# Designs tried in a protein design run: designed miniproteins, single chains. Part 69

Each design is a single chain, and the fold is of that chain. pLDDT is the mean over its residues in the fold that is shown.

## One batch from the design tools (miniprotein)

Design m2379
Fold by ESMFold2-Fast:
Structure m2379 (fold): chain A 85 residues (1-85)
Amino acid sequence: KPVTPAELQIEIVNPLTGKKFTDLVEAMAEATAAHGESKDPQGLRRYVPSKEEQLELMEKLLATLPEGSFQRKALLANMERFRNS
């Protein structure tokens, strides 16, 4: 069965911090194991945000961080690496 975006957000992204839940690791492992048997085992990996969408979310986060902060510097470095990968 397909996973709704809202359901996926609850499993993937912590609404308070924007970080992934640890439970997603278990869900991804199950989906990966079933991948060889079916093209869409549980729909757990069906929704994949685009590279551009992820960058836009990171840009919004940057707007909340003061210039020169360690967190902002780390996020900018991660964004550049993500864009180049």
Scores: mean pLDDT 57

Design m2380
Fold by ESMFold2-Fast:
Structure m2380 (fold): chain A 60 residues (1-60)
Amino acid sequence: SHMEREAMDKRLDEKATELRNRIERLKSQPETPEVQLERDIYEAFLAMIEALKKIEEEKK
């Protein structure tokens, strides 16, 4: 339903914003292997969220 879609989109936007904020914080930290791995993991999750949003937009 339209309301369920809106709720899903809102949750995805909130999670994407949270992940972007975490990635930005990691950019200010020293480039250690641990920081690089954590950044890569968050970037991968962000890419998955963005892909899911694109699929949902196309299905509309």
Scores: mean pLDDT 79

Design m2381
Fold by ESMFold2-Fast:
Structure m2381 (fold): chain A 85 residues (1-85)
Amino acid sequence: MPVPEIDLSLSSLDRISQIETWLNQLFDEFEEAKRNKDVDRMEEILRQLETLLEQAKNDPRVPISYVDNLEKLIEGMRLELDRLK
């Protein structure tokens, strides 16, 4: 599913909780695509994760440490995709 728009009314904790919810959903979808060897679906999910990462980078409520951890997670997923090419 597409990444939702930034909700500027939320507290930092609530925003991080929303990001975590979507991140967990996208991670589960990525693992499913990986099991099915659906490279195109994995690339689509990574594109959605990149969108989420850019939203997090541009949101002052999201700590830099959280953004760094999200970047590392996405890089790991890219490496998994490259192994299936």
Scores: mean pLDDT 77

Design m2382
Fold by ESMFold2-Fast:
Structure m2382 (fold): chain A 128 residues (1-128)
Amino acid sequence: KEEELAKLFGIDEKTFKRIKELVEKAPDTPVIELVAELGRILRSLEDMLFFLILLKLNPDTQNVYKQLEKALTKNNPVAKGLFALANGDLKTAREYFKKAGISDEEIDRLIEKVKEAKKIYPQIPIVE
């Protein structure tokens, strides 16, 4: 299922391996170090969204997901949009992404990927 999700988000094999390693290390890694590693590994909004979905779906990383949400969403509309989207709040995600200057085409593409991700992982919530 994780490989199907990676293909959906356009994640290449190298990035997929790095994201999986980061998710596996996340429970034992300080939030500040996780934020630094995200900056080294992630190439796109799709990479970040894929990472957040994997983190949220893994029982061992749910607390880390909440800590990252608090740390990253204070003053960053892009991060607010990504976390809203990972939480299935499509309307809030669209509003924050538009405020961040992200194109309607890119926003629609990200939303459609999350809708398709729900078909792979039914537990992903979607609220419009």
Scores: mean pLDDT 83

Design m2383
Fold by ESMFold2-Fast:
Structure m2383 (fold): chain A 81 residues (1-81)
Amino acid sequence: SAAATVEAARRGREAGVMGPEAGAGEAARATLAGGGTLAQAAATGLGVANAGAGADDLMPAEEAIEAAGAGAAAPLPASPF
C-alpha cells in the first residue's frame, strides 16, 4: 500500500545516515514487514538510496533489489547509546 511505502521510505531515510545500503535495506525490510512485495521493497530502497543516502549516480533497479535483499537479511543493530 502507499502508506506502507511511505513508512518504509521514512525508516530507510533514518537508517540511511549509516549509508545508502543501510537505508535501502531498512526501507526494503519495512516494506516487506508491512505486506509489500519484493518489487515494492526494491522500488522503495531505490528511492531512498537516490534521494540522499549518499548515492551520486542513479542506482538501477537490479542493484536496488540486491541491496534490499542483503539489508532485509540483516538484523537491526542495537544502539550503542
Scores: mean pLDDT 56

Design m2384
Fold by ESMFold2-Fast:
Structure m2384 (fold): chain A 69 residues (1-69)
Amino acid sequence: SQQSLQLRVQGSVLHGQGRYDDALRLYQQSIDIDPNYSQSWQGLGSVLRDMGRYDQSQVYFQRADDLQS
C-alpha cells in the first residue's frame, strides 16, 4: 500500500541518520500494514545488523527472502 511504502521510505531515512530505534518503529509499522512487503523486512534486518543484533537480523533477512519468488 502507499502508506506502507511511505513508512518504509521514512524508516530508511532515519536509518541513514543513525536513528535506529525510530527506524525500527517505522519499519515495524510498515509490516503491520503490509506483512508481505519484503523491503520492510530487509529494512528491519539492516538496522539490526548495524546495531550488532545479528541473530535477529538474520531472521528478518530470511523472512524478506521467503517473501520473494
Scores: mean pLDDT 88

Design m2385
Fold by ESMFold2-Fast:
Structure m2385 (fold): chain A 67 residues (1-67)
Amino acid sequence: SLQGLLTELAVAIAKGDVETALRLAREFLAAGGDWARLRAHVERLIALDPHMAEAARAALEEVEGAL
C-alpha cells in the first residue's frame, strides 16, 4: 500500500538508512506518492522524538540529492 510504503520510507530516513530510503523513495514516487506528504510525515516523527532530527534531516537531504 502507498501508506505502508510512506511509513517504511519515513522510518528508514529517521534511522539514517540512506540506501534503503533511496530504494523506497524510488518505489514511492513511481507509485504516485506525494513527496511533500512524506516530508510532513518525517517532520511529525521528529516532533515525537526530537533526538532523531539531525540524522533524519541529513538522510532526507542526501536522498533528495540522489533522486
Scores: mean pLDDT 83

Design m2386
Fold by ESMFold2-Fast:
Structure m2386 (fold): chain A 114 residues (1-114)
Amino acid sequence: MEPVFLSPEEAAAIQAVVEELVAELRADPNIEVEEYPTLIKLRNKETGVEAVIYLGAVAAMSKSVEEFKEFLKEFVEAIRNNDLEKVKELQRKLLAALGKSEEQIEAEIERNFG
């Protein structure tokens, strides 16, 4: 799962964005973060809301490092602010980028947030 737009410099920039985000999340007492090579799992400790950010899917749907960073930032802020509708919207976009059907996407959303 490597983005089509990656030059060596862009790959390094994406890695730096991920490392900075994970460090920021680990410093947040209300957010639990699990880092894996291809995904980040987040949980809001107050609400119990969990979300999985598939890094390859974000990269595949992003046309630049800037879009990648903005998507991650928007997702994290939605989780921090307990904006459940926004979290669901962003999760649907990720699952669609992974090639899941509408039916599979709605089942996953209901399983994680229903």
Scores: mean pLDDT 76

Design m2387
Fold by ESMFold2-Fast:
Structure m2387 (fold): chain A 91 residues (1-91)
Amino acid sequence: ERDALIAELEELKQRAYEILQQSSDPQKRKLAAQIISLSDRLIDLIRQGADLELAREALRQLKKALEAIENNDLETAEKHIEEAREIVKSL
């Protein structure tokens, strides 16, 4: 379970990293970098024994943010990143 969540976060980071490397859009690059940063923080928290239900919800929000970036819906991506950030703060 914990290892599965970490694996999904590592896959999410890889996808966000590809956006960061390939996109010339400054806003997409900024949002992708935020997803990477929050995913790194969330992985650290999971390894330190954080609540796995809240961690799963944060991952869900980050996945929605990445999907929104891929669909050029940057406003929606920003909202999901903010939701994930607040969950991560509560962990």
Scores: mean pLDDT 88

Design m2388
Fold by ESMFold2-Fast:
Structure m2388 (fold): chain A 101 residues (1-101)
Amino acid sequence: LTVTVSPKKLTVKEGETATLTLSYSGEGEIKVSWKFNGKSIDKSSRLGSRTTITVDKEKKTSTLTISNLEVEDSGTYTAVATNLSGKPSITSDSSELTVVK
């Protein structure tokens, strides 16, 4: 199992939308979870409420879209790919998002 996030570095203006894509390879059912600064993105959080995550099983990609960007959304984004049992899990390389005013 391999996982790669793109772009590796992205600078966007406050109020815009950022899109990060995970590409993964591997067999079977794979669950993708996204993290911000090493912590899982919680749907009830300010960040999580503005995110949409899609998975394309045919292309083996997962897309994280963050709308209405805030300067506080600046940081390191990673994705974790796990099989159905959660074993083993692989963490992607990092994408660095910078949000400017």
Scores: mean pLDDT 78

Design m2389
Fold by ESMFold2-Fast:
Structure m2389 (fold): chain A 113 residues (1-113)
Amino acid sequence: ASPEQQIEALADAAIGMLDATIRELERRAAALGGDPALVRHARELRALRARLEAARAARDVPGLIALVEEAIAFLEEAAEEYRARGLEDLAALYRQNAEGLRSILAQMRELAA
């Protein structure tokens, strides 16, 4: 596959990871009676996902890299908030997903060089 096709596949993987994270947030929010912080975080991740899809469609490689970096920072900050609240399972999931996105980011950067 071309570097362009590989970057597109990595962007699809990042979007898929955000989709899975959003679904788990919505499930947890429902279980917690509509927890406002989880609802807000799901909304913020949906907005970030939409920006990733737009950058992918535009073939904006620098924009994709910047958005994946933004997603990593968001997931790490949210993980610490969830840990402070005793939501350890959700915090662990967010840290795991941030690591997955870091792997995607490293591959995108290598292909874009």
Scores: mean pLDDT 89

Design m2390
Fold by ESMFold2-Fast:
Structure m2390 (fold): chain A 77 residues (1-77)
Amino acid sequence: SNAEKGAKAGAEWGARASGSDYVQGLGATMWIAAKAVEGGIGAARGLSYGASVFAEQNGTDRASAEDAAKGGAKYGE
């Protein structure tokens, strides 16, 4: 349930990000901002983004889906 919702949200974000250099640039900016906070939002964003790319290209793994759901849910859900 949570894993599927998170993975879907992450996959949708990754689909836009992998095709859009603008969205990827936005993600990089968020990562740089999070670096100043020492792993606040950057960690959650990284998990969501990674889950999106993985789900979009190879589909999601059970273990990865759960970790992705946590990040994905925090990111947009």
Scores: mean pLDDT 45

Design m2391
Fold by ESMFold2-Fast:
Structure m2391 (fold): chain A 91 residues (1-91)
Amino acid sequence: SEIEKAIEEAKKIAEEIRELLKEKGLSPEEATKKIEEAWDEAVEEFGRELEEKYGVPLEEALAIELAKSAKEFADEMSEKLLKIIFEKLKE
């Protein structure tokens, strides 16, 4: 099922993040800060992409994207967030 696939993917990603944190020797506080920074950057970048994609203000672009598929919206945002998290954790 789609839910089972999402759980499996999330577990794999969590394991990759855990190994990266261990490898880099980051404290929980340092890891949290990098994740928060990654979230802020992902939200800004995703918002810009949606505005460009639909040619409308962010609020309208978000409504259009969510109407297509809440799952697709979540998947796209999660993919972007993870990319930025991995980039920041490698710094």
Scores: mean pLDDT 77

Design m2392
Fold by ESMFold2-Fast:
Structure m2392 (fold): chain A 91 residues (1-91)
Amino acid sequence: SASAQAQFDRLIDELSAEIEKAMAYEAETGDRAAAARRIQEALIRVGEQAGIPDEGRRLAEQVRAAVEAGDFATAGRYLGRFINLVWDSLS
């Protein structure tokens, strides 16, 4: 529905903005652990808003761990799974 699409777009825009801020912070400071935690907190909030609090929290931890390890390819794959799950929950 148009309403589901609008909610999805809003949540993903918010998530993308928070990830960009966290990664800019990491690039400037080298504080990857803090950046990873900020991304995790953003994913948890989006998951709660999408109605997937438990699965969202699990995927958020996987993204946090991958980012903290510097494994951005793995972090991107878990983020992709999270985004797909948000869409499936709202549609």
Scores: mean pLDDT 90

Design m2393
Fold by ESMFold2-Fast:
Structure m2393 (fold): chain A 66 residues (1-66)
Amino acid sequence: SVKEELLRKAKELARELIRRGHSLREVAMEVTRFLLKEAEKHNIPDEDLHELIDETVRFIRRLYAE
């Protein structure tokens, strides 16, 4: 589904930014901006967008906690 594809891309972007030495805050901001743009482009409902952002931010926090 489009949501699964966007979550995958968001996680890939997060991993790339982390590898390049960006802070947790910078990664979260950049990935959230990406999801907002893609959600608008693909007409993703607000509920699904909020879920995508939440899941991605939790994923990012987990990577920095390891």
Scores: mean pLDDT 85

Design m2394
Fold by ESMFold2-Fast:
Structure m2394 (fold): chain A 86 residues (1-86)
Amino acid sequence: AMEEAARKLEELADQSPNPEVRDHLRKAAEAVRDGKDVPLLIYHLAKAAEIDPELARQAAEAVARSLPDGEKYLLMAERAIEEVEK
């Protein structure tokens, strides 16, 4: 579950032409693999959203679908993305 979520984040990172988005999504993947760094996961998704909100949303959905309790992570990530956009 965590491995698949992290892998999906890395795949989405590779789709971005922006190196900053790629870096943030890869760090989000590391936070998922650690399994304890929910604040870091949300922080990096929010930072990716500053540049590419649609890709960041896809990343949040991938986490939600791949992790147990993923809906909690999705809600927290969506709230963080909303704060960054405003």
Scores: mean pLDDT 74

Design m2395
Fold by ESMFold2-Fast:
Structure m2395 (fold): chain A 90 residues (1-90)
Amino acid sequence: MEKRLEELQERAREAALRAAELARKLAEELFEEAKKTGSKELEKKAISWEFLALALEVEAYLMPRIKSLELVEQALRSAEEARALAEEEL
């Protein structure tokens, strides 16, 4: 039981960190576009992606403390969804 949880925690951590990297890259590109255009809407979007990247990094950091298999599985799904959305916008 514990080995399966630890393996899933590692997968969820890796997925969250990968999603965070892409979200931060997207945020940086949006901040640069906002600076060039003066768009407050792009700046707001960039801030949202930066907050998502930070949240994913915090979740990855806390992952060894999450002992619920259901919560770890949910975290993995959410990270994969965030990664797919960031890839689509990049």
Scores: mean pLDDT 86

Design m2396
Fold by ESMFold2-Fast:
Structure m2396 (fold): chain A 69 residues (1-69)
Amino acid sequence: SEEKEKIRKLVRVLAAAFDLPLTDEEIDKIVENILKNPEKYFKMIDEISQLPFEEQEEAARKLFEELLK
């Protein structure tokens, strides 16, 4: 779906911005998990975007680690 591709692109952009090494399989898993509860995860991403830049990298890494479980 178009929404799935938009989320996949967002995940790739964030991973690249914070130099987080994610495989295509890991990105797909993250996207599928976001789609299971998009309201929750979009809120978390928005909250991360409001943090100081120094804290954004660690918060993004922890979020992706949680989404890879």
Scores: mean pLDDT 80

Design m2397
Fold by ESMFold2-Fast:
Structure m2397 (fold): chain A 90 residues (1-90)
Amino acid sequence: SAEEIIEEIYEKYKDFLSTASKKEVNRLALEIANQYGNESVEKLRALAEAAYRKAEEAEKRGEPENVVEFFRTLGETLDGFVRLKEGVGM
């Protein structure tokens, strides 16, 4: 499921994200989002929603700002792919 994919990403990268620079956090988010760029619109929407929920959960738990920023950027990038596939982006 999308939630399982986002949880696996969180567990794999949380230690790196906590010590990374803002530039590295944003770069990793874009690189990971690109791995899913060819997925269906339905799967991209589900992943974006799960990423946004993970960012909100991390923020509520007081986790490092880098973790919150990573999942927010991941969700926003995946939403961008949805808009491009639906022809609503220029």
Scores: mean pLDDT 86

Design m2398
Fold by ESMFold2-Fast:
Structure m2398 (fold): chain A 99 residues (1-99)
Amino acid sequence: MADNYIESALDHLDRLIEATRELEKLGRIDPELAKKLIASLEEIRALLEKKDLKGAIEAVEEAIKELKETEGNEQVREGAISALERIKDLLEKALKAAE
C-alpha cells in the first residue's frame, strides 16, 4: 500500500517537473521561478528515492510556503501549489501505511 502512494506521488512530481519545464520553454513562467520550483521538486524526488517520507513531506511544505510568498505568475503558482498539496496528501498516506 505505501509503495503505491509513493509511486503515485513520484508520478505527480515528475509530471509537475515536466509541466514546469514546458511552461519555461513557452515563456509562460518566470525563468527564476521555474528554476527554483524545479530545484525544490528535484529535492523532494531525491528524498522519496531514499524513502525519507518525513523529509519529503517537510520539503513539500517548504515548497508550498515559498510559492505562497512569491509574487506574480498567479495561475502557475496556484496550479503548482495544488499539485504539491496532492503530493503531500499521497505522502502522508504513504507514511501512515508504512508505520
Scores: mean pLDDT 82

Design m2399
Fold by ESMFold2-Fast:
Structure m2399 (fold): chain A 94 residues (1-94)
Amino acid sequence: SAMELAEKIKELLEELGRLAKEGAPPEVLAEKFEEIARLLEPIDPEAAEFFRELARMIREDPEAAAALLEELVANSDPSAELAQIVRDLLEALK
């Protein structure tokens, strides 16, 4: 169901935030974005492509990935929880 998918994505984003806070390397963070993309592929292929691009950018150009994440947060109304996860990711990508 959509609710089960949303819960799984939330769990992966929370794990991603924890890994970033612990100083995980870009490769590990990229793998988590790829997991989110795989879950989204059958439901929202455009969102899946976005997360695949984030994974690629984190590996190849972490500064560009950070800029894209900052733009995403600035142009959306993220929950306080999601905003904190993005802040932890941005700190890890520096």
Scores: mean pLDDT 72

Design m2400
Fold by ESMFold2-Fast:
Structure m2400 (fold): chain A 61 residues (1-61)
Amino acid sequence: TILTPEELIKGVRDLLVSEGRQKEADEMENKIKATLAGKAKLSPEEMAEFTRYSVKVLEQI
């Protein structure tokens, strides 16, 4: 199954929560959603972290 953007965001959130990073998971989800709505930009560090977790999610499918 091809992941939707919402499913990918959920997978990244779930991985962060599993590592005890609940607050960062919530902040990342909110910032990604704001970026998709054109209201915010991710920093290079935030983009790199989201990309790292996204790769881990995709490798587990």
Scores: mean pLDDT 77

Design m2401
Fold by ESMFold2-Fast:
Structure m2401 (fold): chain A 83 residues (1-83)
Amino acid sequence: AEEEIKKLVDQASSLVNEGAWYASQGNLQKAKELLQQAIGLLKRALELAKKSGADEGTLNEIETLLRLVEDRLAEVEKQLAEQ
């Protein structure tokens, strides 16, 4: 469970970094798709953490990261709407 949660969080972080790179290249649509995938992985990590009885610190870390990624997605969507 812990190893699986870590893999999901690591994959989500990789997608966030890739999304940031595409956003820097002006490919906002690809950035949006990657951030949406990252959110999906983080939601799955949170579900697994809750099912495995992970500590409150682990849950709070995943929830904080999820909120930060959702905020980044909102900024990308705003930029897309302004095009």
Scores: mean pLDDT 86

Design m2402
Fold by ESMFold2-Fast:
Structure m2402 (fold): chain A 100 residues (1-100)
Amino acid sequence: SAMLEELEKLFAEFVELAREALEAIEQKDYETAKELLERAYEVALEMFEKLGDPEAAKEIEELYRRALEAIEQKDEKTAKDLIKRMVHLVAERLDAAKAA
């Protein structure tokens, strides 16, 4: 499926952006972490729009907002945990779509 191939490509981009955001947090480069996280969030929204999953879009928005707040507070542990939850959500929704 051309749609599945595009979703796999977007997922790879999302995971790489999330990885780079986590690395920026480890380096205490919070501005770069926020920029990368915003780009990851936009990719996730495009994926959920293609999947027709508005509930996942709302959930990822909540996780993204909370992760940004944690970064602004320099709460690295909470920021990392929330970014990992974002990755889990996107992976679970993509796997569910593949199983359909």
Scores: mean pLDDT 89

Design m2403
Fold by ESMFold2-Fast:
Structure m2403 (fold): chain A 65 residues (1-65)
Amino acid sequence: MEKIREALKKYSGGGDTLTKEEAIKALMDAGLTREQAELAVDIASKGGDTVTLDELIEAAERVTG
């Protein structure tokens, strides 16, 4: 969890939201496959253009656990 949160914070510049492209790159840097990252972002974004860090972390857990 901490590793994913730190990767997300790096891409957000310390903010609490990411674009979908930033979120995919951050999750892949945290060790997820591209397919897992895209699925987690789709779940977290709920059809929007951005994701919050907390929603993305929850989605990544569901995809990897």
Scores: mean pLDDT 77

Design m2404
Fold by ESMFold2-Fast:
Structure m2404 (fold): chain A 84 residues (1-84)
Amino acid sequence: SKAEKMKKIEQMVNRLRELTAELNKATKEETGILLAQLEREVKELQTFLERHYSPAEAQLLMAKATTAILMTRMGIDVNPSTEP
């Protein structure tokens, strides 16, 4: 269902945020492992989106996930509910 797909996306995006937050605090040696994990999770999200959404919707959702990662990396909180 649509709700199940959204729940899965939220879980995957939250995992990306957690890994990015850990990356911000990582040692030089831990950084390589965390980047590999982050890359794998991004790829899994992209594959999920490509299977269940149109190319345009998949790109938009991936862009939102990428923005969340970048904002977490910079220590900025993004509230998408205030943007129409």
Scores: mean pLDDT 79

Design m2405
Fold by ESMFold2-Fast:
Parts: sequence; C-alpha cells; structure tokens
Structure m2405 (fold): chain A 69 residues (1-69)
Amino acid sequence: MMTDEELLQQLAEAAANQDVARMVEILKQLDLEALRSAILVILKPLSAEQRRELIEQVPALRSLEGALL
C-alpha cells in the first residue's frame, strides 16, 4: 500500500500535470487534517478555479477552504 509520503508525491505530480481527477482520487486517500501544511503547499500554486473544483469534489477539503481560497 502507498504511504502518505508517496501519496503526497503523486499529488504534487498530478498538480504539475493539471490532472484534477487524479488529485481528487489522491486527496480522498490522505489524512487532510494531519497533512494540512503539505497539502496547502502543493495546492496553492493551482488556479483558484482548480482549487474550487477540488473542494467541490472532496468535501473534506472545506476545512482548508479559508487557507486555499
């Protein structure tokens, strides 16, 4: 099974590739509260529209909405 570190690396690659569907899949597997700082670093360079799409598809990300938007 993939570790959280491996999932974060794949999230960074998906973000670089603009692959929103892959980012959604990975974010659903991560402990968003425990990995908040790492997730914010990876997601902040994305456009506001891409970040909103991620929040819409991953409701748990709403806890990070104020820091992402």
Scores: mean pLDDT 77

Design m2406
Fold by ESMFold2-Fast:
Structure m2406 (fold): chain A 87 residues (1-87)
Amino acid sequence: SHSMFTVTELEIASDKETLEAIKDLLENETPEAREAVEKAIKKTIEQIKKENPELSEEELEAIKKEIEKLIEEVLNNPEKRKLLLER
């Protein structure tokens, strides 16, 4: 299998609400779509915190930045963008 996505990128994209927000951003690229992605990321971080209460605020911030970086990499890679929109 010739996947352009890392396992982490695929795991992030498997969350339905996050995936829908990312797709809206890819299609419209509006401030409202960016806000939807930010809200989806915040919800994901809150879920991670609930499942891993021993994580520090600094560790949660690092995870959030990594998620944001992966989303920007998808936005700036035409091949990854196409694969995500086909899901």
Scores: mean pLDDT 67

Design m2407
Fold by ESMFold2-Fast:
Structure m2407 (fold): chain A 88 residues (1-88)
Amino acid sequence: LEKRRELGKKILEAVKNKSDKIPDYVLKLAQEFGFDIKKVKITSIEERDGLLIIHFVDEETGTEYIVYIGKKDHNVGVGPLTETTHPR
């Protein structure tokens, strides 16, 4: 739990600072959620009033993932964006 929040905070700071470390922190966060991902490509970064949303793909499988990071509480979530999740 604490490590996930720490990674979320590092991602928020990396986005704010336009750091090249964003993919590294996203990869580490996905691994902390138990996903077997070795290489990530960030596809989009969206900021909302209280939420940072990052889309990325696992370049080995082509699976798209979404990351949610709360700006105030630093709560984080990672999940695959599949055809069984609402397609958009």
Scores: mean pLDDT 77

Design m2408
Fold by ESMFold2-Fast:
Structure m2408 (fold): chain A 100 residues (1-100)
Amino acid sequence: SPEEAAKAGAEAAAEGAREGAASGTAEGAARGAGEGGARGAEAAKAGGDKKGYFGGSTAGGVAAVAGAAGGAAGTDEAGVEGALLGARGAEAMAEAGPEV
């Protein structure tokens, strides 16, 4: 399931960020995605952003965090679904991918 988890994370992150941007404010979505992405990148660097690319530990994990944050920050209503999708993607990534 590593391939499925990575795909789910990437899809959830992309959907979350876009839904936040499209349904709310571009500023809120961009800010949320940027902040989430920065925090995700920082955590990944600390835990192994390069540790297991091959094992499903890819940019998808960071993207999933960014998508969830972007959705949550971008909007209160429509962005909630994006955040939920992002969180589910991140969870799937964590389950199938190696620990960072």
Scores: mean pLDDT 46

Design m2409
Fold by ESMFold2-Fast:
Order: structure tokens, then C-alpha cells, then sequence
Structure m2409 (fold): chain A 99 residues (1-99)
């Protein structure tokens, strides 16, 4: 469904933003996180995702980064986001092929 594809694309935007913050060692930078959350929300809204869902994605991004910081799991967080990106890209392709 088109709605499912939009949601998966929003999750992909979020996962890519998390990965970029971790790879640039910005996962504890409050200003960098706020800017990334704003970009995730803006890009999600451009895809036609609802304001509530876009806000949820920005919140999930923050929660994941807080988890990474609390558990000192930057390498694990990086691996998780790379795996999530690959799985999301695969799922988006499969859903688009169904039209």
C-alpha cells in the first residue's frame, strides 16, 4: 500500500539520520540531534506522512540515541542502523513492486 511505503520511507530517513550522527560522533551533541530531528520531521512531512507520525519518528530517533549513550553501545548502534537501512530498503522495494 502507498501508506505502508510512506511509513517505511520515514523509518529509512530516521535510520539514516541516526547512522550519520553515530558515524560523525555527534550522538551526544544536543544541537546536532535537534537539527537532525527537525530534518527527519520535515522530510517525513514532504513524503505525506502525518504530523503525528513524523513527530513519532523524531522521538524514536532521540530514544534510540539516548539508549546508545546510556549503554555505551555506539558500535552496536551503528551495526543496528546499517542492518535497519538494508532491511527497510528491501521492504520498500518489495512493497513498490506490489504497487
Amino acid sequence: SKEKIKRLKGELIMAKAILELIENLQEDNKEAIKEAQKKVKEESLKLGISDDEAESLAREMRDFLDWVKKNDTGQLGRHMMKDAIEELEKRIKEEEEKE
Scores: mean pLDDT 82

Design m2410
Fold by ESMFold2-Fast:
Structure m2410 (fold): chain A 64 residues (1-64)
Amino acid sequence: MNPVVAGLLELLSLGMPVDDSFWSQPAEEGLLAAARRYGRERTAALLAASDLPEEVKALLLSLL
């Protein structure tokens, strides 16, 4: 599984508002688009508060 997709599923469980259209994009582009809509700082805070592995958090934060 793509770790970006796994991280996005975790963010969705934490209440990140995304629509079904982002799943049709490459995962990196979908994450960036969702983060811009939701807010980069809020997305980063959700990642920091999540139970994701540190390597996955670092990867997702690098895409913001």
Scores: mean pLDDT 63

Design m2411
Fold by ESMFold2-Fast:
Structure m2411 (fold): chain A 91 residues (1-91)
Amino acid sequence: SELEKLTEELEELMRTEGEEAARKYAIEKSKEIGKREATLALLRAYLRLEPDPRLRAVGLEALDLLEAGESIDAISERLREEAEAIEAALA
């Protein structure tokens, strides 16, 4: 899909040129594909590059729920529960 292609392009830009370059490219593409789709692609690229594998997994799951139409409140609660579980595991 064009969304997946944009996500791959943004991930590569973040690796080679950094966050600011990826953000500028996403803003430019938002004029063509829409602000929501460009924002989701940029967030997915950020999350794919998260060095902590647990945070990466939680973030990507939350983003999949956002793309599926889940509310921000429901996602925020899930993120809180996961953060508490991680803190408990590290204690």
Scores: mean pLDDT 76

